# Designed miniproteins, single chains, part 89

Each design is a single chain, and the fold is of that chain. pLDDT is the mean over its residues in the fold that is shown.

## One batch from the design tools (miniprotein)

Design m3293
Fold by ESMFold2-Fast:
Order: structure tokens, then sequence, then C-alpha cells
Structure m3293 (fold): chain A 80 residues (1-80)
């Protein structure tokens, strides 16, 4: 799920659909945060990094950073 959203965000960015890319990047980060409890932390961080990269590529690094931060927070919570 999270990985699928990240892939969609990447495809939208390549197609020039900045709005779609931003929406999917945010969804990828949110889904990664939710799934991080079952997924390896590295996987969640990878998805978050991709979401951040997509956001930056479409000129909205704040949105990408949000997704990355949420996934990182979930990974930290999973450790506890």
Amino acid sequence: MAKEYAERAKEAAKAGDAEKAREYAEKAGEAAAKEGHELEGGVAEGVAALAYGVGKAVGDDELGAKGAAKAAENAAAGKG
C-alpha cells in the first residue's frame, strides 16, 4: 500500500501531474507510518524518502518532508 502510493507519486511526477504527485507522496508517507509497525523500519524509511524526493521534484518539499517525518515517527514508535 504505502509503496504503491509512492510509485504512483513517482509516476505522476514524471507525467507532470504535480497535484497528483503531491497527493500520492503524502498518502505514501501516511500509509508507511501506519504499516511501519508490521514492516521493517528500513522499508518505511525508504518509502518516506521516496515521498520526500517526489515532493521536492515537483517543487513541494514541505509536503514530501511531512510524509518522511510521519514515517520516521512511526518507526520510532515501533521501537518503543
Scores: mean pLDDT 59

Design m3294
Fold by ESMFold2-Fast:
Structure m3294 (fold): chain A 81 residues (1-81)
Amino acid sequence: MARAEELLREADRLAREGGEAARAGDYAEAARLLEEAARLAREAARLYREAGDEERAAAAERAAEVARALAEEARAKAEAQ
């Protein structure tokens, strides 16, 4: 499914931008980008499940979990600033 692949690629892009924001010390921006990456990865997982692609759905769900964990770390650092 092309749309699910596009959403996952966009999630990867946002996760990289979130990592760059975190390296720059902008933890609030990093949290925002990583939260958006997690949402897009979850949407990709939903579309893969609807298409019957359980393996890609599981991979997209793992990507969402990683992005969510990184967003929580960034948010905690932003609150500590």
Scores: mean pLDDT 87

Design m3296
Fold by ESMFold2-Fast:
Structure m3296 (fold): chain A 60 residues (1-60)
Amino acid sequence: MSSIDMNEIEATLYVMAGTIAAKAGDYESAAEYYKKAAELMEGEEKEELEKLAEEYREKA
């Protein structure tokens, strides 16, 4: 099986990294990771990740 949405997989890894950073109190890194994840997605998922990135950037 060779056709997987690589952008979705990569976005998931960035979301995980962002969540780990947020739990560690590194809100600046969390915001950056969520923003990178948003760039790899479209539609409502992108909008949700952009909101999450902005929220953590505000906390940083």
Scores: mean pLDDT 80

Design m3297
Fold by ESMFold2-Fast:
Structure m3297 (fold): chain A 120 residues (1-120)
Amino acid sequence: ADAHFDAGMAAFDAGDLEAAIAHFEKALAEDPNYALAWYNLGLAYYKAGDYEKAAEYFEKAVEASTDPETKAAALYNLGLAYYKAGDLEKAIEAFEEALKLDPDNAEAKKKLEEAKKKLE
């Protein structure tokens, strides 16, 4: 799990999204409760422009997260994925949940206002 996660992070930092995804998927096959692996798999798909898959994997990261910090980060990026996919109501819900856990996240506040304005 850790070796695949570390290899996935190295591939992600190098911009090799295909290798990053493959390594994170192998880490998750060994430990399906690995919240950070779900989170980084979501980031890899987000960077690849696959916002629907990014949202799916950020949802898995939220479910697997035991700490408020990882959960808040996953909820914020879930909101960004929904926003990019055009699912504004789900984006608003995700940003509001992220702000309940991390009320000082200025970017989440800004994106929440942008999503609400687009929905109007």
Scores: mean pLDDT 89

Design m3298
Fold by ESMFold2-Fast:
Structure m3298 (fold): chain A 65 residues (1-65)
Amino acid sequence: ADTLRANPFDRNAANAIYGRLLADPNDQSAIDNINLALSLNPNNQYARATMSGWRRRFPDNPIAR
């Protein structure tokens, strides 16, 4: 049942996850949430913006490459 659960990654989720990544750029749970959102909808503007912002902020982070 959990594999069928869709949680929409909206602006509020993006702001919360981005805040977590600013505090800990290696927060795997936050990264997994963005990746899940992108796997469900690769055109999710909030998930894409959060991932792009994280990679731009931490360009030397090997997880962000």
Scores: mean pLDDT 72

Design m3299
Fold by ESMFold2-Fast:
Structure m3299 (fold): chain A 59 residues (1-59)
Amino acid sequence: LTPEERRKLVSLASGYYIRGVGYYFESELYAKKDKKKAEEYRKLGEEYLKKAKELLEQL
């Protein structure tokens, strides 16, 4: 990977991590109020974190 390609992958992965963590926080907020919404947000968080990890593994 070139330095430019590496920088782009890190930037993209960071974006996915931020979104994934955000969904995890939302899941925790809903955990006691709405278990269905909490589960949906948790799944979204897992998907975004997985995408971030897969991108970082290409470095």
Scores: mean pLDDT 83

Design m3300
Fold by ESMFold2-Fast:
Structure m3300 (fold): chain A 79 residues (1-79)
Amino acid sequence: MAAPLPADALTPAGREAFAAALQRGASAVLDGADPAAVLAEVEAELRRLVDQGLLKAEALPQAVAVARDALASAAALAA
């Protein structure tokens, strides 16, 4: 299980965008989408947040780990 993101890793707008991306990804996995493909889309969104200054670049690997854990949990519920 991934460690939680540091509180300062995301701006408030970044937290909203990340939460929305995770919710969309989890819904897609529950609807039968491939978790690996969905994780790649969420990772692309996280990279956009870094480019926009909404997510610290050094926190990107941890944000991806949190997303992977969330999508794995959704996949387990879909099975």
Scores: mean pLDDT 81

Design m3301
Fold by ESMFold2-Fast:
Structure m3301 (fold): chain A 59 residues (1-59)
Amino acid sequence: SLEAAREKLARELRLAGEKLGVPEEVLEQLIAELMATEGSVETLLRKAAEIAERLKEVA
């Protein structure tokens, strides 16, 4: 389901951000952006990839 995909992506992004040492406040803002994203699984995957790139930039 879309809900399960969103939860999985959010968990993976949190783990990645924690490993990179991204501040929790910034990480939560980016995860909230994913959680607010509506659309298909493809839309969620694109958003997650975008957020993963942004995590590397702020680390």
Scores: mean pLDDT 82

Design m3302
Fold by ESMFold2-Fast:
Structure m3302 (fold): chain A 61 residues (1-61)
Amino acid sequence: GSMTFTVEEKDGKIYVTVTSDDPDEAAQAAKAIEDALKAGKSFSEVHTAGWRAAQAARDAR
């Protein structure tokens, strides 16, 4: 399958959209994104963390 996610900041709020055919892949990506955002990572690092988590979930199957 394919996964798409976007991170956008407006008025001090962060908007994250995650789309995947696999709910486990989406959940792992969302968790990694949330953890990276709480750690003060850049948007590029947040995107990288999400994709790595998604790949790890995919490889576990």
Scores: mean pLDDT 73

Design m3304
Fold by ESMFold2-Fast:
Structure m3304 (fold): chain A 95 residues (1-95)
Amino acid sequence: DLAARLRALLDEYTALVAAGAPEAELAGPLGEIVSLVSGLVGDMLSGRISAAEAAEILRRAGLDRLAEMIEAGSRDIDAEVIIAEVEAAVAERLA
């Protein structure tokens, strides 16, 4: 269950950020989120899954902005975009 795994990683990363964890502890969960989302985007681009399926997985994971980007037709979703949207989601959760 990719959505549940992504949500658990996002929750873990959010908790580490809230606790002021050092970069070495943040890098693991963030890197795994980037890897999993990149794989999902790759599956969408190769036609293994639909854009609607990719967006639904991201929305269930709590990455609503990335889901909206895909629904709007964005396909240039690299690691920098993924990291920025993860950081934005965490900042919103901690506000």
Scores: mean pLDDT 87

Design m3305
Fold by ESMFold2-Fast:
Structure m3305 (fold): chain A 74 residues (1-74)
Amino acid sequence: MKIKIVTDDGKTKIYDIESVQQAIALLLMLIGEEVETGEKVSLVDVSTGKTITSVDDLLSLPDGATLKMVKKPV
């Protein structure tokens, strides 16, 4: 399946998620960003408003889902 990630500056990056490994890699990228910056990084499904917190949440998204990347200082 394909998902779109939209940043606050209007940039869109497309990810093709076809395996658990690809879903894990995406979530690890966000965790890495949190560790490096000290900011909380979240993905929110723009259709449902649900925050993506797990591999299962990510894999439950429909094909063509759009996620908004949200960064918050901690």
Scores: mean pLDDT 74

Design m3306
Fold by ESMFold2-Fast:
Order: sequence, then C-alpha cells, then structure tokens
Structure m3306 (fold): chain A 61 residues (1-61)
Amino acid sequence: VSSMFTSMQTSYDVGTSFYNSGNSYNGIDSDIGNVYYNISDIAFDGGDTIGANATNIINSS
C-alpha cells in the first residue's frame, strides 16, 4: 500500500509540472496551454483515484 501512496504523489508531481508548463505556454498559444492543463487534470484525477483505492484497502481491514 505504501507504493500506492508513492504513485499518488508521483501523479500529483506530474500534474503540478504540466500545470506550470500550461501557464508558460498559455500566454503564447492557448491551444498548447490547454493541452498541458488537460494532462495536469488527468494526472491529478489519477492520483486521487490511487489515494482513494489505497485508503479503501486500509479501511476495509
């Protein structure tokens, strides 16, 4: 289960990185910025899903 929390943190780090890149590109090309924002959202959603599944495994014991 600890590896799942590591994967959750990795997804959040990826989400933050793509969000920051989206901000950098959005002022130049909004379409490119939006692609980075969409990837960021997917990464954060993935992290939330991993965290919820890990928590459910712990709490079902």
Scores: mean pLDDT 82

Design m3307
Fold by ESMFold2-Fast:
Structure m3307 (fold): chain A 94 residues (1-94)
Amino acid sequence: MKEVENLLAALDEQKPKYVVLFVRGDIERAVELVKAIKEKRPDTVIVVGVFLDDPEEAERAEKALREAGADYVLSGNTTLDELIKKAEELAKKK
């Protein structure tokens, strides 16, 4: 949780409109991070890219991240630029 607390402190200092996360294996940690960000800053847009080789694991991760409060979750073959563009679009609405 110290890593989550450090990230939350940085978010409070920088006050970003959006956060982009990349998940490559530690789903439970990513879910806790999304929950912590939304609890601390509910107005921050969270966009998550899930890059897992197992389609079933990717589907479970996507569901868990959305339930945790992620505003948008993309699984499979996507680019950093696509995730950033989506985050900017969503942040403009709030």
Scores: mean pLDDT 73

Design m3308
Fold by ESMFold2-Fast:
Structure m3308 (fold): chain A 85 residues (1-85)
Amino acid sequence: EKEELLKKAEELAEELAKKLEAMPVEKLKELGELTLEKLPSLDLPEEVKEALRKAAEAAVAGDAKKAAEYFKEAVLLAARYELEK
């Protein structure tokens, strides 16, 4: 169900964005480093990987707002690609 998947993706994106913005800087940086490490092994569309890379780089830099913004974008892109299969 396309509408259900999009709603769940939006809810997940909002939840993740809020958690990232509220996260202690040391945890945010750790999450970013882990994401960059795992990113090459993920079977995801290149556009989704690029958004995740930007989010992870922002997280490593301690920029919670940009990290949250790019992670939200990556989740929504991933949901769209899943629906386009």
Scores: mean pLDDT 79

Design m3309
Fold by ESMFold2-Fast:
Structure m3309 (fold): chain A 98 residues (1-98)
Amino acid sequence: ALERVEKALNEVIDLIRQGKYDEAIKILEAGVEELSKIDSPEAQKARDLLNEAIKKIREGKVDEAIATLIGALYEVKKLSDEEQERIADAMEKALKEL
């Protein structure tokens, strides 16, 4: 489950590096929406970190955004396999709609 989230976040990092900020943000917003359905401290921290990364992307702070996304992945790692699969599904769907 985690490997699919990691793959989706790597696609987001590639989009950020290419200057495709709006596309990167759409994928992260899909992850935030799915995380918002999970009532746990780890999910809340992952949401906060993804929202911080979105803010950093909008400010053009590429290196800070990437570091924040790595932090978000560590929080997602603490979630259940089912919760990780739902997050991956949401992010992968957003990727296909780009």
Scores: mean pLDDT 87

Design m3310
Fold by ESMFold2-Fast:
Structure m3310 (fold): chain A 93 residues (1-93)
Amino acid sequence: MDLRDELVSLAQRIFDALRAGDVEGLEAAIKEMEAFYEKNKDKLTPEQQKLFDEFLKAARRILEAYRAGDEEAVQKARDEFVKILSKLLELLS
């Protein structure tokens, strides 16, 4: 699978876990995303690596907000995650 397609699949798993209220599944999906980044880090430019680091931090903010039961923080973290994902997919195109 190319990097873009695999990233989309992993991001979809994060959204699926959020819709299901599956905190364990959300954490597992984020760990898979982190492992994907480490595996492919040498294939990324410094600009792509920086954006991927921001993307993973945004994913972690979703998990933290969800665990805290802060619906407003979850929505803000989701919006930022989608924004960063869009930029990252553009750079990987």
Scores: mean pLDDT 83

Design m3311
Fold by ESMFold2-Fast:
Structure m3311 (fold): chain A 81 residues (1-81)
Amino acid sequence: MAAGEAGEEAALAGKDGAEAARAAAEAALAAGRAAGAPLAGELAAGAGATAGAMAGTGGGGDELARELAARAVRAAAEGAA
């Protein structure tokens, strides 16, 4: 809900930031499933999407949005491993 709306707002402000957040969310879901913890992947995907969107709208740049999304994916993969 809120993460989805924030992601769309980030797309209006900076398409790259929203794309990074979405890519990170999809990667987190895949990582969670591969590790045998699909719920952890779903939670990490939501966190990644929210972090990316917040960075885009909160005065952060595309770089920060991508870094936050990437960190969420790494946290999901490492936590599931």
Scores: mean pLDDT 56

Design m3312
Fold by ESMFold2-Fast:
Structure m3312 (fold): chain A 63 residues (1-63)
Amino acid sequence: TQQLIDQAKELAIQAARYAQQGDLEKAMELLKQAAELLKQAGQTESAETLLKEGSIVLERLAK
């Protein structure tokens, strides 16, 4: 549903914030939760893309 998609977006934003602060472990945890919500919303392809491309982005943000 739209609510799950909105929650997934919020978690992805929070993941980026934690990565920028150097907390990659927390960032990856939030990214996985966002992907789970997208899968529950029926957006499996978006969830897989988020995990694959999002993890690379988070690692680059976390120095």
Scores: mean pLDDT 82

Design m3313
Fold by ESMFold2-Fast:
Structure m3313 (fold): chain A 104 residues (1-104)
Amino acid sequence: MSPLELMLEAIKLAADPSASLDDILRKLIAAMQALLALPPSEEVREALILVARVAAGVLKRNNAPQDVLDRVTAYLQAIEDATTPEAVRAAAQGLIAVLQEIIA
């Protein structure tokens, strides 16, 4: 699947009230990993921010612990504040790790 197709599927699944949290998070992780495989660009950074915001919203509506929400918000802000491709990658990888911990 293309990164755009994965993003669209993740967003659609996140909007579905019948979707499981695990299914939503797995699709968001796949979308972020696909975006990180692309050459760095402002468009990729903006797409990562969008996916990260969707992840934060999904976790909040599913009553995730405050510590988890704080970690997700911190990584989202780190992506937004990043001035280098390396900083964007590090922040996005940190967010992916948090989401993987929730699924495990």
Scores: mean pLDDT 86

Design m3315
Fold by ESMFold2-Fast:
Structure m3315 (fold): chain A 85 residues (1-85)
Amino acid sequence: MEKLEEAKRLIEKAKEYMKQGKYKEAAEYAYRALMLILEVAPKELIPEVIGAILRVMGLMLDGKYKEAAEVGIEMAEEILEKMLE
């Protein structure tokens, strides 16, 4: 699944940026991963994905990039795990 593999790559990149203290870039990559996950998520997970996207977007608009990245990465990983299990 092309979009799922790309979402996983974006999450790994977000984690790399987090380790480097590049929180804005980390948040942007986590947000992009969640947008790709939304395109392939089963209907049962769509509300959770939308909730994650809205929370990350709100934190980014408030300039809270570190928190946005942490939340985005965590929620994206949890959603991907649910899609595989």
Scores: mean pLDDT 86

Design m3316
Fold by ESMFold2-Fast:
Structure m3316 (fold): chain A 77 residues (1-77)
Amino acid sequence: SSIQQQKNQIQQQGDDAINQADKQAKDYDKKDKGYGGAMNTIKNGIQQATNQALQDVQSGQKKLQDQIDKFNKVKKS
């Protein structure tokens, strides 16, 4: 696929993960004190990895996936 298509996919993956972390912070911070702070750290990691992947699509994509995988391990159901 074109570089622009890959960048669009990276941006979408990052945005979706950040939006999920924001929702998790809103839904669970009052039930688990400090969870909002943990979600903020995760959001920062995802944002940094997204920015890196947009600069280097080929090597940065794995770092973004690693941050999303970290979020998926800690998010609540």
Scores: mean pLDDT 82

Design m3317
Fold by ESMFold2-Fast:
Structure m3317 (fold): chain A 70 residues (1-70)
Amino acid sequence: SEEEKLEEFKKKAEELIEKAKTASHEEVVKLFDEFKKEAAKIAETLSVEAQKELAEIYKETLEKINEIVS
């Protein structure tokens, strides 16, 4: 279901943020690129309402990753 997809994506986001704190710059770039590609693919399979929720999770994750790599 869409709800399950969003919950899984949120868990992946939290895991990525945690890994980014201890990973090398090169690893963070790779992990972030993979996460971005996954987000885009998942979004294509979701309703407009679910896409909005996914976009919010993605944006929050981006902000946190940017803080770590800045």
Scores: mean pLDDT 82

Design m3318
Fold by ESMFold2-Fast:
Structure m3318 (fold): chain A 63 residues (1-63)
Amino acid sequence: LVGKTGVALHTIPAMHPDELAISPGDRVEVVDIVDEEWVKIRNLETGETGTIKIEAALTAIEF
């Protein structure tokens, strides 16, 4: 996953301050794996970074 880029197919809302909100069509890059449940992502459209659940990344982002 680290270094992979993908396109968001679905909205991923930010529920906490360290999470990244992602909209459909956004290009994203996986920058780090935080733990078994969370991954750090950069939104390539905005340049913002934050975390999302790995499950959300695998279901909502096409790599």
Scores: mean pLDDT 77

Design m3319
Fold by ESMFold2-Fast:
Structure m3319 (fold): chain A 60 residues (1-60)
Amino acid sequence: MEKLAEEVQKLIKEKGLSLDEVNEILAEAVEELYEKKMKHTEESDKELAKLVLEKIKKKA
């Protein structure tokens, strides 16, 4: 997870996302994870990081 967190931070800087945009992406990722009803905390954290990364990439 450490490496995924670093990659997310790097993309945020490279794309110039605002704090509000980052918070919106995080909220959407958390909501998707909740709807998926993830049962394992470790897998939930990894999936959350992947969802955030995907949403940042889509935002260009």
Scores: mean pLDDT 68

Design m3320
Fold by ESMFold2-Fast:
Structure m3320 (fold): chain A 92 residues (1-92)
Amino acid sequence: MYEERIKENPNDAEAWYELGMKLAVEGDAEKALEYYRKAIELAPDSEIAARSLLAMAQIYAALGDDEKARELAEKAIELLGDEEARAALEAA
């Protein structure tokens, strides 16, 4: 599982992203945001960083922080490109 992957390799950005998604589904928005930030830190300028930014944008939008949600989504689009960003949003 993702927690074991992180224990074996704490630099596994994908594992941090996946754990963030699990926590978001479970309703722990605060921890989800923390783990998405960790994924971005470990793999900046990557598809995982862009996906993490989109997931964070969705959480901030749900919390009512539309301005921050928009800022994060725009950063994700800059990393992915418009086509990949649309595909990621449809998959979410």
Scores: mean pLDDT 76

Design m3321
Fold by ESMFold2-Fast:
Structure m3321 (fold): chain A 74 residues (1-74)
Amino acid sequence: MLSDEELLDSYRAYLRSLIASLRAAGRSAEQIIAQVEQATRWFIREVERATGNAALVEELRRLRDEAIAEIRAL
């Protein structure tokens, strides 16, 4: 199992790669947001199965909201 720090680092790296790839592919902001939401659901499910750590789930949601705000600001 990944540590909480390793999971957060993996999530941040995955979102950066995902957003960059989708932007390069010419996807709309709403399409990118939909993929960010999907990715976040997968990471939350992993946390719920592995640790059940509510604080980690809340941090994932916070990072998701920050990413979505950045995408919408463009």
Scores: mean pLDDT 82

Design m3322
Fold by ESMFold2-Fast:
Structure m3322 (fold): chain A 53 residues (1-53)
Amino acid sequence: TAVENRQRVQQAVLDVVASGEQVDDPYAEIARRAGVSRQLAEQVVRSVTGVLT
């Protein structure tokens, strides 16, 4: 569901930030950690920030 996808993406963002890893494509890494597509991860991140979308 959209709520579950949002929660997974939010957690993945926090995990990536906390890890301090070098990431060439942050959306791809978030998608991999959250278990969703890169496109879905990007859409969820944009929706959560609510900035200019």
Scores: mean pLDDT 71

Design m3323
Fold by ESMFold2-Fast:
Structure m3323 (fold): chain A 92 residues (1-92)
Amino acid sequence: YEEYLKKAEEYNEKAVEYGKKAVEAIEKGDAEKAKEYAEKMKEYAIKMAEYYKKALLAAGVPEEEAEEIEKKAIEHAEALEEKLKKLAEEAA
């Protein structure tokens, strides 16, 4: 449980960092870096969701609930990546 939760926290920190870098790149008009950082943000957010699900399952959360939480987290990460990429193209 604790090891999975720690991994989820580490990946969440990376996702937030790359999300911030993507926004900064958009503001500077660097569309290529913005897209790269948005992709990295999504990658780490998905890894966070995977380890968080493992932590929930280890804590005795029902599989159905853990699966739903993971699915929503992945959907949000994908939506944010798409939005950041569109903003990058508009700023270029």
Scores: mean pLDDT 83

Design m3324
Fold by ESMFold2-Fast:
Structure m3324 (fold): chain A 71 residues (1-71)
Amino acid sequence: MPVTRRTERLDGADALVAALRRQAGRADPEMREQLERAAEAVRRQDPPGGVLTVWEDENGRVVDFELDLLP
């Protein structure tokens, strides 16, 4: 099954939280919970930015993600 990788660079915690929650809306319930927990962690840490990478299945559903926060 082909998986599409999409990477987005975001400036500021608010933009990261918005992106994570946007991706959560495209995920199954378990992945959505993981993305929402990541958004809560970003809100608490208040990073200056980061890189969000998501992997999507053939139906555009988010199946995995990686978040690299800037120091």
Scores: mean pLDDT 83

Design m3325
Fold by ESMFold2-Fast:
Structure m3325 (fold): chain A 92 residues (1-92)
Amino acid sequence: SSEGAELLFLGNLAYYEGKYEEAYRLYKKAVELLKEASDYAQAIAYKNLGTVLEKLGKLEEAKEYYKKALELAKKAKDKELVKEIEENLKKL
């Protein structure tokens, strides 16, 4: 739990610094550690993977991760997160 959250935080720092390949690797590790975490935590991790893949120009992969994030956000009943992910998908 804490390790997955820490990797998400480090991935966000890398993303904000424009280090998209590093952010991708950190988010990828975070989703693996968050497999048993809440639907909300998993949704955030998959959304962040989609966002970084979009920055890397990997639009089809970004779409797949956004779809995974969307299903998890719906299970979490987080209407704001659902709307955000749907807007990200529409821009692809």
Scores: mean pLDDT 88

Design m3326
Fold by ESMFold2-Fast:
Structure m3326 (fold): chain A 58 residues (1-58)
Amino acid sequence: SESVSYESEEERKEKLEVMLKLEEIKKEYAEDKEKVRKLAAELALERGDPAGAENALK
């Protein structure tokens, strides 16, 4: 591994922890967005609007 002159191992650990938490939040957010898209598409199909359903899944 490469050494970084002005960055301590403790600072690196803190950055890793923050990045891991951000990745988890991003994943949860992306999954929720997909659920919303699917629900919107289903509602459009119930209305008899297949074009609206396609637009929701974009």
Scores: mean pLDDT 73

Design m3327
Fold by ESMFold2-Fast:
Structure m3327 (fold): chain A 72 residues (1-72)
Amino acid sequence: EEERKALIDRLFDLGVESVKLAVDKVILQRELAKTTDPEKQAELQRQIAELDARMDTVNAEIAKVEAELAKL
């Protein structure tokens, strides 16, 4: 069934996006740990917060797709 395949493909794409966001967050956290400038620390913290918001969106989309898949 094409609908089921589309949902599975979407879950795969969301999984890949989740991994990419996790890698980006680790990079920013490492930069934050090395940074002694308070202004740069604040900038990096804002970028990490933006990544957290994006991860929340991806997780919400995964949950929605899983709920749709469960109905099939």
Scores: mean pLDDT 86

Design m3328
Fold by ESMFold2-Fast:
Structure m3328 (fold): chain A 80 residues (1-80)
Amino acid sequence: MEEEEQKIRELLEKAREALKNGDYKTARSYVLKALGIAAEAGRTDSPLFAEALNLLAEVYEKMGDTERAQALRDRAEALR
């Protein structure tokens, strides 16, 4: 559990760095990996899963997919 949480946090940090550098494809890849780890661990209702959804929404917004970004933000808000 703790090890998986740390792995998720590391992937989200790498995604933020890629997003800051304009590498949206790489940022998306890191967030999807983080979401996959959380889902396999059954942690889809965790605060980290909500953070990952919000970061994925930001990536899609930067890529011009505002509808998908909003859907992801609504999903993340529902988890809080």
Scores: mean pLDDT 81

